# Designs tried in a protein design run: designed miniproteins, single chains, continued (4). Part 23

Each design is a single chain, and the fold is of that chain. pLDDT is the mean over its residues in the fold that is shown.

## One batch from the design tools (miniprotein)

Design m12764
Fold by ESMFold2-Fast:
Order: C-alpha cells, then sequence, then structure tokens
Structure m12764 (fold): chain A 100 residues (1-100)
C-alpha cells in the first residue's frame, strides 16, 4: 500500500540520518555528542508514535539544530553531515508526497 511504502521510506531515511548523526558525534564536541544522542532518541520515539511525515519533519528540525551548533563551533565536517541529512529527508518527503 502507499502507507506501507511511505513508512518504509521514512524508516530507511531515518536509519541513514541516524548513521550521519552518529558520524557527527564522533567528530564533535561534548555538546554536539549530547545533542546527537537526544536527537537520535527523539527520532526513534517520533517514528514509533507518529506518521512518516511527522518523523521526517522531526529529522529536519534535529539536523538544522545540529548544523547550527556545528556552525557555532566552526566544525565544517559536521555542517556537511547535517546538510546531507537535511537533503535526504527533503528527498524522502517529496517521494512520499508523490505517492499520495
Amino acid sequence: SMEEEARRLARETVDKVIELFRKAAELGSPEIKKAVEAAIDGLRRAFEEGSPEDTLRAAILAAQYLKSLAESEGNEEMVKLADEAIKLVQEALERIRALR
């Protein structure tokens, strides 16, 4: 069904975003590591409790917040990882919109 496809796409996208966030945590300050842990935990809850679209919107907000922290610390590699996460989520949202 379209709903099953949307949920599958959201799950696969969230898994990739979590992988990028974990990579960022390895490269970041203690503040970034704490923010990444909170973001991953929040995304897992959003996926369990919310719609695919709500989960992906939560992922964009988390990635934007982490990007802001990375920019404040001058961490260009973390900024790049956050931008990659934002792009993945935007592409997934567009694909889900096309299914509906």
Scores: mean pLDDT 84

Design m12765
Fold by ESMFold2-Fast:
Structure m12765 (fold): chain A 88 residues (1-88)
Amino acid sequence: MEKEKIEELRKKAEAYQRAADIARNMSDRYQKLADELKENPENKEKAEQYQKVADSYRDAVDAATRYANSLKEEAEKLEKILQEKEKS
């Protein structure tokens, strides 16, 4: 049913926004670890590995935010269709 689908899409959008916040926190944590490891040349490879993880979490923030916005837009579109259907 369209009404249940709208609610599901809104809940999924909220979940993806929460995932974006978690990913941002993870990005910050791995960035700090990478920076600490960079202080010792012996840890260069591990520092680069953690930097890549931090960067991937930043990419995940952008992707999750875009997906959340897409789901919200789909929910709004379906809500408009449902409102028009209820008037007819």
Scores: mean pLDDT 84

Design m12766
Fold by ESMFold2-Fast:
Structure m12766 (fold): chain A 95 residues (1-95)
Amino acid sequence: PPPLPTDAEADALVAAFSASTGIAFDPSLSPRLRYLAALAVARKLSDDTVPSSFPELRAFVTPRHAAELVAALAAQYPQLFSEEELALVAELLAA
């Protein structure tokens, strides 16, 4: 599996993503969990299926565990993620 960024790299990447899109994530989350959530959202934005400044994503509350994060993404944004994409996020978080 690809290596995850360091906490400092993850923070920098999430900050850049938030600055460019207006999408913010819960700051109480670990930097790596925020990075994985931002990566999943960024993939859908690149497909031009979601507006770049989707305000509802700013209120996203990421759970403590990888499985809870995947379940929350599926429940809150079923139109943004396929089951295959959620499986890939779960696999990446487990690695």
Scores: mean pLDDT 56

Design m12767
Fold by ESMFold2-Fast:
Structure m12767 (fold): chain A 94 residues (1-94)
Amino acid sequence: SVEDKVIALLEEHIARLEAATEETAREVLAEMRDDLQAMLAEAKAQNADRGLITLLETLIAEYDRALRLPREELMAALRGIRRGLQQMVAWLRS
C-alpha cells in the first residue's frame, strides 16, 4: 500500500539522518526531499488518504526550511527532523 511505502521511506530517512555527517548533511537532506516529492506524486496519483498527503506536504516544507539554514544550524535541524520522523512512524504503525 501507499501507507506501507511511506512508512518504509520514513524509516529509511531516519537511518540516513543517523548516518549523516556535517560534510554530507545538506546533500543527504536534498536527496531525501526529492524522495518525498516523488512519494507525494505517487500518493496523489493513487488517491491516497488526505491525511497522508498532508503529512508528506508538511515534511517536504520542513526539509525545505532546514535546507535554507546555515551550516552551523543544519545538524541540529537534522536531529529535530529525525525525532519527528520517529514519532510519525510510531503514529502510522499504531
Scores: mean pLDDT 89

Design m12768
Fold by ESMFold2-Fast:
Structure m12768 (fold): chain A 87 residues (1-87)
Amino acid sequence: MDALLAAARAHTDALIAKIEALDIPEDIKQEMIALVRDFGARFLALAEQLSKATGERAAELRAELLALDAEFSERMQELMARIEALK
């Protein structure tokens, strides 16, 4: 579990670094970085709780992770559409 959590943190940091390197408007870049940081922190917090949970609580946390993933995907699609509109 610790290795998985460390990998998740590293993935979030790598994603932010990639966004920082993009040649896109600074306002959209800052929104993307804020989104990745916010959702990354929320995913990590839920994953840590899930690693310590059993039974019904583990099922609840898994459902929360799936809902959070869906929300992140929707917000990222909105930002990507804004970037495409600038091309």
Scores: mean pLDDT 79

Design m12769
Fold by ESMFold2-Fast:
Structure m12769 (fold): chain A 62 residues (1-62)
Amino acid sequence: GAGEEAAEKAAANGKLVMEGVEKATGLPASVEVTPTSETSVRVVLTVGDQVVESEVPASGTA
């Protein structure tokens, strides 16, 4: 059904990546957001060679 296509598209495009530069250090920075469940997402923040991972509830409209 239509819901199956939406779920497949969300799974394929559920990963959001944003890239930039941290002004304080001048290091390349990136944020990767991946859905881990129906109500939560995994956020991976990379600054230079440092990686910070967190899981955040997927609540609210972007």
Scores: mean pLDDT 63

Design m12770
Fold by ESMFold2-Fast:
Structure m12770 (fold): chain A 136 residues (1-136)
Amino acid sequence: EEYEKLVKEGITAIENKDLEKFKQIVDEIAKLPDVEKAISVLKRLAMAVVDELNKETDLENQRILVEALKAVFEGLVKIAKKVKDPETLQKILNVAEYIAFLAYQASLKLPQELRDELIAFMEKYLKEIKKILDEV
């Protein structure tokens, strides 16, 4: 129920372009003790953001959606830093790479500056997750 509520609230926040609410929900999810469920919920929220980004033509709303994707990657890194199990870390990396792939495809319609910003951010955070995995 709590996880389902967070998914619904997160999707509603992104549909309404309420970035502050979305970031609060992502931070709450990243603090949850059930790591597997937290990863699953963040993946679902990232997919919802990518779906909205694919439909969005307004530049201000595109900037909000890019910031929302950045928040999800920050959440995944926060979870990764708490994990000592290589299998769970690999799951986080796989989810982050999948989200990055979808986000990259959605970014192709964005202005170059915004696309480059998103790509650079995703590359930085993927490298952080890979480093955490290499240290375990």
Scores: mean pLDDT 88

Design m12771
Fold by ESMFold2-Fast:
Structure m12771 (fold): chain A 58 residues (1-58)
Amino acid sequence: AEVEKLAKEAGVEISMTIEGRAPSAEELLAITKAMIEAAKIEGLKKISVTLTADAAAP
């Protein structure tokens, strides 16, 4: 809701795609906070986030 409101006011398109494992509520909250902060950038036109969860790096 708040991300959508900021995007609408700034004219910014927000899109999020999740691939692979399901993210936790904690991970989703962190991503949402990052998008809210990014939406405050003047002149920003689009925010697109693709989350792909792979096996842990070695």
Scores: mean pLDDT 65

Design m12772
Fold by ESMFold2-Fast:
Structure m12772 (fold): chain A 82 residues (1-82)
Amino acid sequence: DPVKEAVEAFKKGLEEGDIEKGEREATDILRENPDISSEERVEGLKEMYEILKRYAEEKGDKEMVEAAEALLEVIEEMKRER
């Protein structure tokens, strides 16, 4: 499941303290799999942003928590319009 592989790559990057690496690897996996449905992409992005929020909370980075929450609100709006 390429969406789950992208989420795992993102999570691993965050656990290593390299957000850029995690984002790059997740983006590359999603780009290499264009046949992923829009719904599956949205669910994967939601999971990645939830992981980002938890990472930010564990680090005490309030600005990053707020950014992750804003991204999650965008995802929820996208889901409501379907």
Scores: mean pLDDT 78

Design m12773
Fold by ESMFold2-Fast:
Structure m12773 (fold): chain A 80 residues (1-80)
Amino acid sequence: SLYDKLLEKAREVFARLEEDPQAALEEIDTLISYALKNLSKEEVLKFLEEMKRLAEQVPDPEIREFLLTYLDYLIEKVKK
């Protein structure tokens, strides 16, 4: 499914955060934007929750806090 493909890509991008944080963060934003445009509301919420689980594993505390804050904001916005 499109959901599974986007989640697989998200995992690949998160794995590269330490190598090039700026490029990886840009790719994460692109994936989120694509998900918001192309997935159902239910699938978007599942995708953002999985992204949040990936963000919780990010070793850099500043990047981790930024991603968790941004994802929480998006989850609450999508729920409305």
Scores: mean pLDDT 87

Design m12774
Fold by ESMFold2-Fast:
Structure m12774 (fold): chain A 115 residues (1-115)
Amino acid sequence: SFRERLEAELRRLLREAGIPEPVIEWALRVLVGFATQYVLAKRNPDDLSLQIAYELSFIGLQFELGEERAKELLERLEAADAAAPFDVAALARVLAEFVVEHREHILAIVEGRIP
């Protein structure tokens, strides 16, 4: 599936970058979950259930990352998708770069130090 391919590529990139396993598992659960809902909504614009699922997923992302970081990630995913529509490698690279840039914040989330 799209999700399985995205998970495999993101796991590979994050391991190559030396990201700790708990941060990788968080990214696979939260960021791949969101990116999958984003892609499903974009591919099925007339499916109201998928549009609602995407909006709820974005609210969940805001709860995990805060509004500013969630918006940053969405804008980066939209830019990557505009350049290479539904490209697993391009989307995985955006997610990996985001995790590397926000590593300390994500580690704090994983350790339960921040919401």
Scores: mean pLDDT 88

Design m12775
Fold by ESMFold2-Fast:
Structure m12775 (fold): chain A 62 residues (1-62)
Amino acid sequence: GARDAAAGAQAAGGAAGAAGAWEGSKHFVNTPRDAARGGLRAGEAAGDAAGAAGSVKGHQEG
């Protein structure tokens, strides 16, 4: 349902954020805050995309 889709979106967003921050931090060791911010924004975008995909699935179920 919608709640499961939202939980999946949060998990996907968190994983994408962590990955982005990790990679960014590796390249921007002198500006880890900017790397962390970039990772967070990427995670939010990934979470939004996962949420949209979940919505489509939920509609297909109905």
Scores: mean pLDDT 60

Design m12776
Fold by ESMFold2-Fast:
Structure m12776 (fold): chain A 94 residues (1-94)
Amino acid sequence: SEAEFYREMARIYEREAANPQRTPEQQKADRLLAETFREVADLVEKGEYEKAAQVVRKSIEELKKLPLSENDQKVITSLLETLARYLEEKAKEK
């Protein structure tokens, strides 16, 4: 169910990437987040939490390169940092 949760998050961000009310920059961030959650889901399903955390860390770096508003970047980065720390803690339990 954890991997299924991440797959549902990926579907949500894929839909948001197609939303005409979002800016082109927000749509790029949404596509990056969708891909990130798909990769995290596959790795978590395999028990590869360390690799999943690394994928999230790389996505944070790519997100910081996008010309998003300061507020959008802060919110998304904070959420991904929380996810990365969670996955890193899970990796230590293996």
Scores: mean pLDDT 86

Design m12777
Fold by ESMFold2-Fast:
Structure m12777 (fold): chain A 85 residues (1-85)
Amino acid sequence: MDDIERAEELAARAAALAARYGQQARNSSPEDSIVYEALRYRYTSRRLGAEASRYALLDREKAEEYARLGEEYSRRAEELFRQAS
């Protein structure tokens, strides 16, 4: 129960940060926008990881799908950070 509540809180916080960085990307210069897009993808990845943990005992296939998507967004975030450097 505590682990599921923690996963839900982490997912909600990560989703809020992803939304905030997405907004900052839209309101920034093209150069700064890449950094905020990378942060958006990083927190989207963390949200998906938390969702995977939430579904681990409820729906294994759904948990695995969220985990795979999280890894994909993590890789995209790293690529954007390299482009910004």
Scores: mean pLDDT 84

Design m12778
Fold by ESMFold2-Fast:
Structure m12778 (fold): chain A 96 residues (1-96)
Amino acid sequence: MEEIFKELLELIKKDPVEAMKRAGEAYREGKLTEEQVNELFLAAVEQEAADALASGVAPEEAAAIREYVALMREALREGLSREEIQARLKELAEKW
């Protein structure tokens, strides 16, 4: 379990899409916990956000990216419904 989690964290740095596919398979096989899969998904989102922030986006866009990451963390930890996530994403998009 721990070894697979670490391998997938490294894979996220190279290919986050492939890493998430493998995370889903490992979860189905009982090799990862729901918490570990959520951490991997957050790591993938954070990697994309870090790359965007490093590109020197405007302060408003940087704030929007940070709010999106925070929303994803909250959604995965609190188990927000897809409708609630979509509503909050719409508000974020309208704000930015």
Scores: mean pLDDT 73

Design m12779
Fold by ESMFold2-Fast:
Structure m12779 (fold): chain A 74 residues (1-74)
Amino acid sequence: SARTRSTIEGLLALAMEEIRRGNYEGALNLIRTTLSELSAEEQAYARELLERRMREEKVPEEVRRRALDVVDSA
């Protein structure tokens, strides 16, 4: 739903703020806890948004890989 997508976008925005602060472990924890409550379709949407946002912010490859692995393992 649009409401769920907006919630996912907001939570991912918080994770990106942690990445900008250099708190990669905090960002990964936010992503993991957020995704644990989502359906498979919602996780797919979150994965696409997360990948796009991390590429836009030029997040290091190792951090991007770990974040996507968290999504793919949920």
Scores: mean pLDDT 78

Design m12780
Fold by ESMFold2-Fast:
Structure m12780 (fold): chain A 90 residues (1-90)
Amino acid sequence: SIDEKLARMEKIKAEVKALLAQIKAETDLEKIKELVLKIRELLIEARDIYDELMADPSASDEQKAEADKLFAEIKAIGDEAMAIYDELAS
């Protein structure tokens, strides 16, 4: 259902936030790389859910707006994690 897809996106957002917090506390570059790869997998899942939700004619405008907001927030967290890794790997 649409509500289950939105709930999964919220869970993904919470999980990528937790992974970003771990990256900020971690000093081992190999462990940071593993955390970034986990965030990348979650971003792919979030994109697939987002695309399906946006294409679903049963989704309300309010539900589509919430999905758009959630996906933007998830992507921003992913971009921050990638930037931290790129700086530390340089």
Scores: mean pLDDT 89

Design m12781
Fold by ESMFold2-Fast:
Structure m12781 (fold): chain A 106 residues (1-106)
Amino acid sequence: SLEEELKRLLKEGRYKEYVQLILDKMVEYAQTVYKLDEEDARTLALLAIVGNLRRQGKSQAEISELLGISRATVSRLIRIADELEANAESLSEEELVELAIERARA
């Protein structure tokens, strides 16, 4: 099961693979629930993961290494994630998804 694989990766210290597996599952979820194409679903998944890693106290350099994306991309995604969080109580889920995709594609 996914839960057993995630627990195994954590126990083995394979944190990069753990993060990548979560990312892949979040992409599948976004495609299914929000009816997004793979590119937009991956953007949403990256925003969620970057936001969570930042809250865990990971540096931009650590997030860049874990996700295999540039530090400039990490910095941009953190700013977008912060904007989404600031608007979370005032916008619907659908409006937050649209805002995330628009900001990431600009």
Scores: mean pLDDT 84

Design m12782
Fold by ESMFold2-Fast:
Structure m12782 (fold): chain A 79 residues (1-79)
Amino acid sequence: SLVEEIRATKDEEEAEILLLAAQLGAERGKKKAEELGITDPEKVKEIVREEAFKAIEEAEKGKREEYRKLLEELKEQEE
């Protein structure tokens, strides 16, 4: 799975950031499919996967600090 792949290749903190990015990307993909009126389960999965991978790439590259900050904010809200 994508979660297992991330954990296998990254340190614990980086893995948490990438897993958060994947989760937010998946939610973004679900919303995108809904807004486009796509109800085909396979098409929805495709969009969700694409948005999750985009979010992971963003977190690994130019938006790493944005996702790290978001993770810190979410942890603060849980406290």
Scores: mean pLDDT 75

Design m12783
Fold by ESMFold2-Fast:
Structure m12783 (fold): chain A 66 residues (1-66)
Amino acid sequence: MSEEQRRAVERYLALMASPDELAAALGAAALVDIGHPAAVEPLRRLQREGNAYQRRAAAYALAQLG
């Protein structure tokens, strides 16, 4: 993937790691829009290890990506 796409995926994954409910939702929406498979494994981890907001946002993003 391009450096720009990699930085975008990393940035929005970091946003989803925030304890803020809105940040988790916005990060998930952005990752879905990017549509890059590199987001899948970090999202699966967040769905297992995250708080309730992060788990719901990760589940939504994973459903949209595949």
Scores: mean pLDDT 81

Design m12784
Fold by ESMFold2-Fast:
Structure m12784 (fold): chain A 75 residues (1-75)
Amino acid sequence: MDPREERLKEAEKLTLDDLPEEYHEVVEKAFEERKPKNAEEAEKVTLELMLRHGIPLELGFKVFGVLLNKAKEEE
């Protein structure tokens, strides 16, 4: 399997429980305010949260996955 494809599949399965509790409110609020509808919008929201709240790169991938999964649930 392609390692990049495997990571994307893992991202789509990520939930708030995969993030430290301190980021749950931040991620939920960002989703409600920005309402990302696709991967590109979820990526932009993730980058904004990383810059605003100092989220490390490792957690940024998880934030992206959570936002992407939430966007798919809303469709």
Scores: mean pLDDT 74

Design m12785
Fold by ESMFold2-Fast:
Order: sequence, then structure tokens, then C-alpha cells
Structure m12785 (fold): chain A 100 residues (1-100)
Amino acid sequence: TLEEKAAAIYVGYRNYKKGDHSAFSLNVIDVALELTKEDLEALLESEEVTNVEPYLIGFRKLLKKKGVDKVYQAIETARKAKEDGKSLMESSVLFFKLLD
């Protein structure tokens, strides 16, 4: 679901912030690249309770703090990096660095 995608991205962000830059921990860019700006806006209005609710709450707080446009720009920058031949790891690190 959209909420599960958001939670997965936030887990990657937490791992990035803790200095865990392993491929296993950060290989979520493919999930992030599936999100549209409309998906990000919908996540701010989401009331869905899931088994991953704490991470979904974390992602929504990140969206509110950084803004939809900044998060979407980070996704688009990572998409371009991947299209330019960067690895999933390099694109994921770039994405999370831009969210900071």
C-alpha cells in the first residue's frame, strides 16, 4: 500500500541518519521512485492505521517539516541519478542526503 511504501522509506531514512549505509538497509529507492506528488499529498491526509504506523507517523512528520515539494524534488533528483547510471545504493544515499 501507499502507507507501507512510506513506512519503508522512513526506515531507510532512519538507517541513513544512524550511519548505516549498507545496500540492504538503504535499498528502498525503487519504492520511493514510485511515489507521485499526489501520493505525498495523500500521505499527509492519511488516517490509515497499519502494523507499520510508527514509521508512517515518522514519514508524515518528515513531510510536514520538509514540505511536499522538497521531498518530491529529492525523489526526482534520485530518479535522474538512477537514469544516469548510478547504483541503487548511490541513488538512495543521494535521496536521503537531500531529505536532510
Scores: mean pLDDT 76

Design m12786
Fold by ESMFold2-Fast:
Structure m12786 (fold): chain A 92 residues (1-92)
Amino acid sequence: MKGLKRVKEAVINLVKALKEAFPDLDQEKFDELIKRIKEANTIQELVEELSRLGLLVGDKVDWKVLDKHANEILTGKLTDEQIKKLVEEAKK
C-alpha cells in the first residue's frame, strides 16, 4: 500500500501544479479531483481521475509533453519542482 500512496501523492502534485498554472480554470474541480485521488484504491481509478484532469485542462497544455513523462509521474519519481517545470514546458 505504500507504493499506491506515493503514486497518489505524485498525481495530487500534478493536479496542484496544473491548478496553479491555470488560475482561470474551475479551481473547485481541481480540489474535487484531489479528494477523489486520495480515495482511489487502484491505479485504474487514478487513471480515470487523470482522464478527468485532461478534460478540465483541455487544449491549454500539450499533453504529448506530459504523456512522455506519465510513467515517471505515476511512479512518484518526479519532485514537485520537476512537475511544475514540466507543466510550464507543456503550456500552449
Scores: mean pLDDT 78

Design m12787
Fold by ESMFold2-Fast:
Structure m12787 (fold): chain A 72 residues (1-72)
Amino acid sequence: SLLEEVREAAEADAERLRAAGMPEEVAEEYRRAVIEIGEAVAAGDYEKARAIEEETLERLREALLEAIKNLQ
C-alpha cells in the first residue's frame, strides 16, 4: 500500500539522518512529517500534503540551524 511504502521510506530516511549524526528528535520529526504527507496524499488531499511539506521544510531548517548553533 502507499502508506506502507511511505512508512518504510520514512523509517529508512530517519535512519540515514541518525547515521549522519542528526539528533534523534530531528530524525523522528522528519519521519512523522513524511508519514503525515503520505496520509494526506492517500486521502487525495494534495493541498494539505503541500502545506505539510512546506511547514515541515521550514521546521526542519529551524531545527538544523538550532542543532548547528549548539555544536561545539
Scores: mean pLDDT 77

Design m12788
Fold by ESMFold2-Fast:
Structure m12788 (fold): chain A 80 residues (1-80)
Amino acid sequence: MYDKILNHFNEKAEEILKKVKEAQKAGKLTPEDLAEINRVLTQALIQINLLYSLGYSEEEIKQVLDELFEKAKELVDKAM
């Protein structure tokens, strides 16, 4: 279960990282934008550990992660 959640996180984080690299190449990301995106991704990792320890299901944890990834994606898209 935990490995499947981490694989889902890694897959989505890689998608965000690709967008971040494109925005960085365009010179459109500020240090503040990068810090905010990093805070959201860090929050996602904290939520995996917290919700898993509390006995939440894989599906429930993935739903929370997907909401946080959507927020991170919106932050990158706004900077571009």
Scores: mean pLDDT 81

Design m12789
Fold by ESMFold2-Fast:
Structure m12789 (fold): chain A 66 residues (1-66)
Amino acid sequence: SEELERLLEELAEFYGISVETVREQVRRAMERSGASREEIVEKLKEMKEEYEKNKEKLEEERKKHE
């Protein structure tokens, strides 16, 4: 799906690794957990939102100390 591909690309950029590596890790996680593709997409979306939110909070906290 288009959404899954987009999320994999974004996570690859976040980690500084190849899309193929992220895809392999996601595939292994799916096999281990038995999660559906829709469940994986939801999880990846939540991880991305949390990453972006934490990034903003960390910048705000650092600005108070600087």
Scores: mean pLDDT 73

Design m12790
Fold by ESMFold2-Fast:
Structure m12790 (fold): chain A 89 residues (1-89)
Amino acid sequence: SSRDVLSAKAVALGFLREGIEVFADDPEVVAKLEEARERVEAATTVEEILAVMEEVADYLASSPNPRARALAAGGRALIATLRAHVAAS
């Protein structure tokens, strides 16, 4: 539903904005998160939003930086919450 899309966008964009602020000192990470932000803003389905967030989580999880891996864990928890919310709606 459009409500589920708006809810998923709000949550995903909040996470991405937080990540951009936390990694302001890492232009490569910021560039990847900004790309993801644009893709989430353009998304029309929850499935598109979840796919972008899965790619972001995988990117961060592959980082040698423990801060990025910690953010990836937060992203995966967020994805699980969004999936559960949509399934319950």
Scores: mean pLDDT 83

Design m12791
Fold by ESMFold2-Fast:
Structure m12791 (fold): chain A 64 residues (1-64)
Amino acid sequence: SPEHERLLAELERYVAEAQRRLDELLEEWRAETDEAKRQEIFEEMRRIVAEVQRRAAEVLALLA
């Protein structure tokens, strides 16, 4: 279905952008020496991963 292909392409684009942001945050986390700021970066990374998982689950449910 063209609609299913579009939904998958949109998800793939979001995942690619999320991966780029995670790579940037991981480098910031590695360079950070303040534990409170490291925790903030880590929680932001966790939020991005959770959002990717949620969007993937929503798309997969629509394709079923």
Scores: mean pLDDT 88

Design m12792
Fold by ESMFold2-Fast:
Structure m12792 (fold): chain A 87 residues (1-87)
Amino acid sequence: KKEELYKEAARLFEEAARAAEEGDYKKAVELYEKATYLIYLSQGYSKKQAEERAKKMGKDFEKGLETDPEVAITLLRMAASISKLAS
């Protein structure tokens, strides 16, 4: 249930970091949105609310990748670690 959502989010954050490291920023944003969607679902948001919040987070993350990709990748790795601890 909640634990499984956090485990899956952690995997998606790790995949997003790998995609960003390879220069595939579009894939990194898509994976980041999927991971954040699962996090919001685990916190009790409805599917609609989780989707809207995840899309907003994805846009902010995309700007982060354009501004400082090294920092954005570090934050992805941290998000993966935190998600694993919550699982």
Scores: mean pLDDT 87

Design m12793
Fold by ESMFold2-Fast:
Structure m12793 (fold): chain A 75 residues (1-75)
Amino acid sequence: MKKKPIKVKVAVGEEKPDPELLNDSVAAHRLVQRDGEKALEYANELAEKYKDKYKLIEVDTSDSPENVAKKLLEA
């Protein structure tokens, strides 16, 4: 019963985010919660779409909220 860590990429922007990015981020979050690892491929495809427009940071969903926040601040 060893659970694989699920890693997702989160967009951090210095400007206001695109409404499409917000909608895609909400959809990816819901799919990861519902379908787990199978939704990661979709989330990764969205990260590829936005990587040139926004800074993307990889975070482990099994990590503590404090560690995730620290990685976001380091960006």
Scores: mean pLDDT 59

Design m12794
Fold by ESMFold2-Fast:
Structure m12794 (fold): chain A 75 residues (1-75)
Amino acid sequence: MKEKLEEVLEKIENAKNAEELIKAALELMNVLPKELISEGIGFVLRIIGMILSGEKSLEELKKEAIEYAKELLEK
């Protein structure tokens, strides 16, 4: 689990555009334990919403995505 999460976090950090960030966030869903899937879905929808709103830069979205991924694992 942790190794696959590290790979996903690296993909989030290396995302060059919004599409790659969304793909990395979706891949995070495949790494999460089943009990956290609903929270992961909410997180992915939130990231998509922020991208569509245009309120945050790609770098800000990446930081938020990484923080949420780490937070989900602390539960």
Scores: mean pLDDT 75

Design m12795
Fold by ESMFold2-Fast:
Structure m12795 (fold): chain A 70 residues (1-70)
Amino acid sequence: MNADEGAKLGREGAEKGDAVIASTWASEGGYNGGNPQAAADGGLMATIGALSGDKETAGYFAEKGAQEGK
């Protein structure tokens, strides 16, 4: 999985309000990247955003986790 695919799938999960999908793809986008902590932090924040009903915040952090984890 590349960072762009992870960011896209994380955003799609966030738009559905699915915290698990949003956080999973944030982490997967960064899975083999040089900054796995950024991927994990993005996934956590995406989960919090999705659970609070804030789809924009969830999508933002899903994309950020995937892109910065790479």
Scores: mean pLDDT 65

Design m12796
Fold by ESMFold2-Fast:
Structure m12796 (fold): chain A 84 residues (1-84)
Amino acid sequence: MSLEEEKELAERLKEVARELAAAGRISEEVAEAVIAWLDAEVAALAEGKAQEAAAAIAASLSDAEREALLRAIALINEAYAARA
């Protein structure tokens, strides 16, 4: 996937995250965390640091925060796939 394609996918996933939060399916706090993670991943790809960004995010999260983030990502991916 190119940087342009990755950025476009990230923007669509961010849109889904915002809609799920507005519908009350995920918390606003979790949606903000997912959006921040997607922004960091795209920025790291532009800088050639994608692996460093992933490791830094993983290291910064508690086990509970990591589980909440993974659950939110799964819901966002399911909602995104349902639109296709």
Scores: mean pLDDT 68

Design m12797
Fold by ESMFold2-Fast:
Structure m12797 (fold): chain A 59 residues (1-59)
Amino acid sequence: SEEEIEKETEKLQKYRGLDKDEAELVVLHRRLQAEYTPEIRERYLEVMDKLVEKIKKKK
């Protein structure tokens, strides 16, 4: 669920010092490895695109 993804993302941010988008990408990747769904796949790609845009703007 959305709430579970958010909670797991916050834990990774605190434990690993990851950016929110980086942590969310890791959570979504783990979920896709456990069970591949089109909905999670699309969200994963959207987060990837956000991270790529952040990197481009920083450069």
Scores: mean pLDDT 78

